Designed miniproteins, single chains, continued (3). Designs and how they scored, part 108

Each design is a single chain, and the fold is of that chain. pLDDT is the mean over its residues in the fold that is shown.

## One batch from the design tools (miniprotein)

Design m11987
Fold by ESMFold2-Fast:
Structure m11987 (fold): chain A 58 residues (1-58)
Amino acid sequence: FAAPSAEARAAAEAAARAEAEAVRQRLIEQGKERLAGTAAGMAYLATLLDAEYAYNKA
């Protein structure tokens, strides 16, 4: 990003959802379904926080 915008943030959220879904499906494939929900949520937040952190990081 050059400068964060509402559009960039929306894109980051979309990416975070995709990342969370990938993590969820990977864990389900490994038979760790109980962890899939939590891991997906954490991946979503981590991706979103990384995007927000990048906005303020010089």
Scores: mean pLDDT 70

Design m11988
Fold by ESMFold2-Fast:
Structure m11988 (fold): chain A 68 residues (1-68)
Amino acid sequence: SASDLAEVELYARIALQWAREHADEATVAAVERELAGLLARFRAGEISPEEAIARITALMREVEARVA
């Protein structure tokens, strides 16, 4: 639904903004590629909104671990 798309896009935007503020340029580029792939798969109907959000959350935890 449009509501599910908006929620997934919000999580992706928050993750990318956090990475841009705290991580190095190489890590930001990797996050951008991973998020682009996840969003493409979600828009294609290959993964659920719950799976997309879980993967974005896991990616954020990995980035936080790298900058800690």
Scores: mean pLDDT 86

Design m11989
Fold by ESMFold2-Fast:
Structure m11989 (fold): chain A 80 residues (1-80)
Amino acid sequence: MATEEDAELARERGEEYAKKGDYVKAGDAYLLSGQYYLSLGKLEEAAEAFRKAGEAYEKAGDLESAQRAYERADRLRATL
């Protein structure tokens, strides 16, 4: 069962990986954070995490993963 602390820790790991230039790992960590926030009903935080995952994957050149992450963020924002 995911906690708000789990979501926050995953987001922090994403930020740390992004600072190191490990954009694939950053994207994966932000995706995990978004999934945790989504499971907690934190839709705004989930959308922001998925958006950051998309940006990280885009910087990594993984356009397919970036597109999926952005789509998840956009769908959540449309329901807010």
Scores: mean pLDDT 86

Design m11990
Fold by ESMFold2-Fast:
Structure m11990 (fold): chain A 60 residues (1-60)
Amino acid sequence: THTSTVEFPSEELARAIAAELNASDPRVQARVEGNRLTITSTLSVEEHIGLTLRAIGEGL
C-alpha cells in the first residue's frame, strides 16, 4: 500500500481530480480534505508515482 498527498489551488479542483481517480481503478482511493488530495493505492511503487505525477499535471 502506497500513499501520496497533493495540494491544489482550489477545493473544487481537488474534488474533481479525486472523483476521476476513484472512478479509474478499484485499487485507488482518493480522499479530499480542503484543497488537499490524498491518494492511497495497492498499485506498484512506479504506478503509484505515475498516478501522483498525473494528478499534479492535471491540477498544477
Scores: mean pLDDT 78

Design m11991
Fold by ESMFold2-Fast:
Structure m11991 (fold): chain A 61 residues (1-61)
Amino acid sequence: SPTLEQALAQVQEGARARDAGDLEAAREHYLEAARLADGLPASDSEGRVLGRTARRLAERL
């Protein structure tokens, strides 16, 4: 889905920001990924896993 693709792109941007040492930008991207994933139907197992993973990545910055 376009929303899942956008959420994945946000996780990728978050990882790049973290690698660059920009923890604020990394957190913003991870939280945006989680927000996008949370907008997917509850039946979207990939979206649910992605949202949970993105939140954990933001929490561990």
Scores: mean pLDDT 86

Design m11992
Fold by ESMFold2-Fast:
Structure m11992 (fold): chain A 100 residues (1-100)
Amino acid sequence: MEELKKKLEELEKEYKELAKKANETGEEKYIIEAIKTLLKGTRLKLKLNPEYRPHVEEVLKEKLKLSDEEIKILFYGPEEEQEKLETRIAERVLEEYKKQ
């Protein structure tokens, strides 16, 4: 459990740095990596605080338009499927930003 807390702190720091770079440069790669890092951090937060899961899942459905199947893969699927889905979600979010 302490290892998961340390990993979460690392991911939160990484997310802040990537978000800052994305804001400063406008480079798509930093936006994609920031979103992927946010999703990984969310997964760890729910392992530490499973009581927030229904609320977090609802927010992900509303904000990122994830299906129930995608949410199950994101939190409970095999690591390879999680990585592929995280990339797909990040690309989807980036396309929505481009439409603004």
Scores: mean pLDDT 79

Design m11993
Fold by ESMFold2-Fast:
Order: sequence, then structure tokens, then C-alpha cells
Structure m11993 (fold): chain A 95 residues (1-95)
Amino acid sequence: SPLGRKGAILMTVMGILLAGLETLLDVAKRLNVPESDLAHLERILAEARKLYEEARKIWKEDPDNPVNLKKMEEILERIERLADEAEAIYRRWLS
């Protein structure tokens, strides 16, 4: 269904953002960045993982429910804000 496809796309995009955050944290650990920045990235990733699991539970219960899709879109926006916060951290290392 069109709604089922939208849910699958939302979950895929959230998964890509989560994988990106995991990769950034792994690279940060190898580059010996400030411990405060490392701890901040760990908190960002932990929150993003909780949000992803929340979206996954909502999607599994009723993938064709438009109210559930709206909740998943709101969760994606929250994960996108966490990704923006992570970008602000690594941009400081480039200055």
C-alpha cells in the first residue's frame, strides 16, 4: 500500500542516520577527540537508538495507520535534530 511504502522509507532513512551516527562515534574514538565530545556523541547515539526502536514498534503494530505514520515522521525529525547536533560537534574539530 502507499502508506506501507511510506513507513518502509521512513524506517530506512532512520536506519541510515543511525548507522551514520555509529560510524561517526567509532571514528571519533580512533581520533582521540575530547572526552566530553565523545560522551556527548554516545548520549546522542543512545537517544537515536531509543527513538528508532520506538518507531519500529509503532510501525510493526499497524503499518497502514496514518496516525502511526505521523508519529514516525515526528520521530524521524527528532533523529534528524540529533544528527545535526552530532554535525555541530565534528565541525568544531575542523576549526
Scores: mean pLDDT 90

Design m11995
Fold by ESMFold2-Fast:
Structure m11995 (fold): chain A 65 residues (1-65)
Amino acid sequence: MLSEAEREELARALAEKLSPLVTAGLRAAGVSDAPREVAVEAALRALDDAEEYGQLSALEDLAKS
C-alpha cells in the first residue's frame, strides 16, 4: 500500500516520463497547451488502477527506468 506522499512521488516520476508523450499526444489532437499537471493527473489515475489490480511494482519499475 502506498502512502499519499509515496503516490505523489511515483506520480511525479511517471509524469516526468509521460510528460513528453502527453504533450505530443495533445498537440497531435489539436491542443497546443499541455501543462505538466495533465501528466501528473494521468499518472495518479494509473496508480489508482494499478492499486486495484495489484500492479504497482510494474509502475515502480517504469518510474525507475
Scores: mean pLDDT 67

Design m11996
Fold by ESMFold2-Fast:
Structure m11996 (fold): chain A 59 residues (1-59)
Amino acid sequence: SIEERIKELNEKIAEIKAKLKDPSLSEEEKEKLKKELKELIEEEIEIGIEEIKRAVSKL
């Protein structure tokens, strides 16, 4: 379900944010994590837009 996908995305986002707080990470590892974080946030935004479209179609 969409709700399960949003929950999974939020959990993954939280994990990456926690990893980014590690001061021992290399700059390459930080770059990779930041890219993954951006992609997850963009996916969550796309899901939000699709939900709005569905809500409007029910009116």
Scores: mean pLDDT 83

Design m11997
Fold by ESMFold2-Fast:
Structure m11997 (fold): chain A 75 residues (1-75)
Amino acid sequence: MKVTISDSFQVSDTTVKNNVDLAKSLIELAEKSDNPLVKKAGEYAKKGLEAYEKGNYQEGAKYTIKGMQLMSSLL
């Protein structure tokens, strides 16, 4: 019963692909940046990518969203 029910649309193949690409972009940006907050966003993106690789798509989306929200706060 403890499932990410409110994010049902995010499990589409297109959404997974877009989130993986975004996570990779955030990781690359974090590697180039000396900003601790950008590095933290990259850490969330890396956790999201690892969750997708393990087949935990809901956890992958959760971590990728956290990384995106942190980056949006910096922009």
Scores: mean pLDDT 70

Design m11998
Fold by ESMFold2-Fast:
Structure m11998 (fold): chain A 86 residues (1-86)
Amino acid sequence: DAVENAAAGFVAFNEGNYQEAIKHLKKAIEKGLKAKLDLVYNKLGEAYLKLGNYQEAIAYYEKALELDPNNKEAKENLEKARKKLA
């Protein structure tokens, strides 16, 4: 289900399996995850950042901030990702 895929994505990220994290987190969104969706978008951004995919990281951090403009972690991560492109 959506919650299990979100959890699996966070576990994969913590283990350094960033491509697997992306697959699981995208599956959570596809299956209609509604709770803590900003946290899932932020984690997708972090996984893309770890893989060097800075444009994708920026896009997902922006999605996290659309859902919660007060998400400090997403704001800080967005600035870091933008700096990588500069």
Scores: mean pLDDT 86

Design m11999
Fold by ESMFold2-Fast:
Structure m11999 (fold): chain A 67 residues (1-67)
Amino acid sequence: MEAEEYYEKGRELLAQGKPEEAAEYFEKAIELDPNFYEAYAALAVAYERLGKPEKAKEYLKKAAELA
């Protein structure tokens, strides 16, 4: 599975209300493509929904640096 496929699966999981599982898929996407800024932004959304705003801010900063 390529980075885009992990990212798409993560988005699907977020839509299903599964932010913990979505975060795992977004993490796999950035492992495969460290410059995939959309995956960092999506991971930030997942962490925000998990009640981890500090981690969300960290990943939003990384997304902004790559965009």
Scores: mean pLDDT 83

Design m12000
Fold by ESMFold2-Fast:
Structure m12000 (fold): chain A 83 residues (1-83)
Amino acid sequence: GILEEAEKLLEKAKEYAKKGDAEGAAEQTVKIGKLALEAFKENPTKGIGLVLRAIGDALDALWTGDAQKAVEGAEEILEAIKE
């Protein structure tokens, strides 16, 4: 399901972050944001907000080279999907 896919993407983001790969981590965060659109189909405003948050966190990670920013964004979106 969507939650299981999001959890797998978060684990991948964490693995990229451990390697210092901000681009890899950012890509996984954007993928989780896309899953939030699917999870919140009945509340598209919330889903859109979460994907924009994911893009922002991914861009921050890429711009600063801080892969942890992408992981933190991914964790927040996963928590929203769980609720």
Scores: mean pLDDT 82

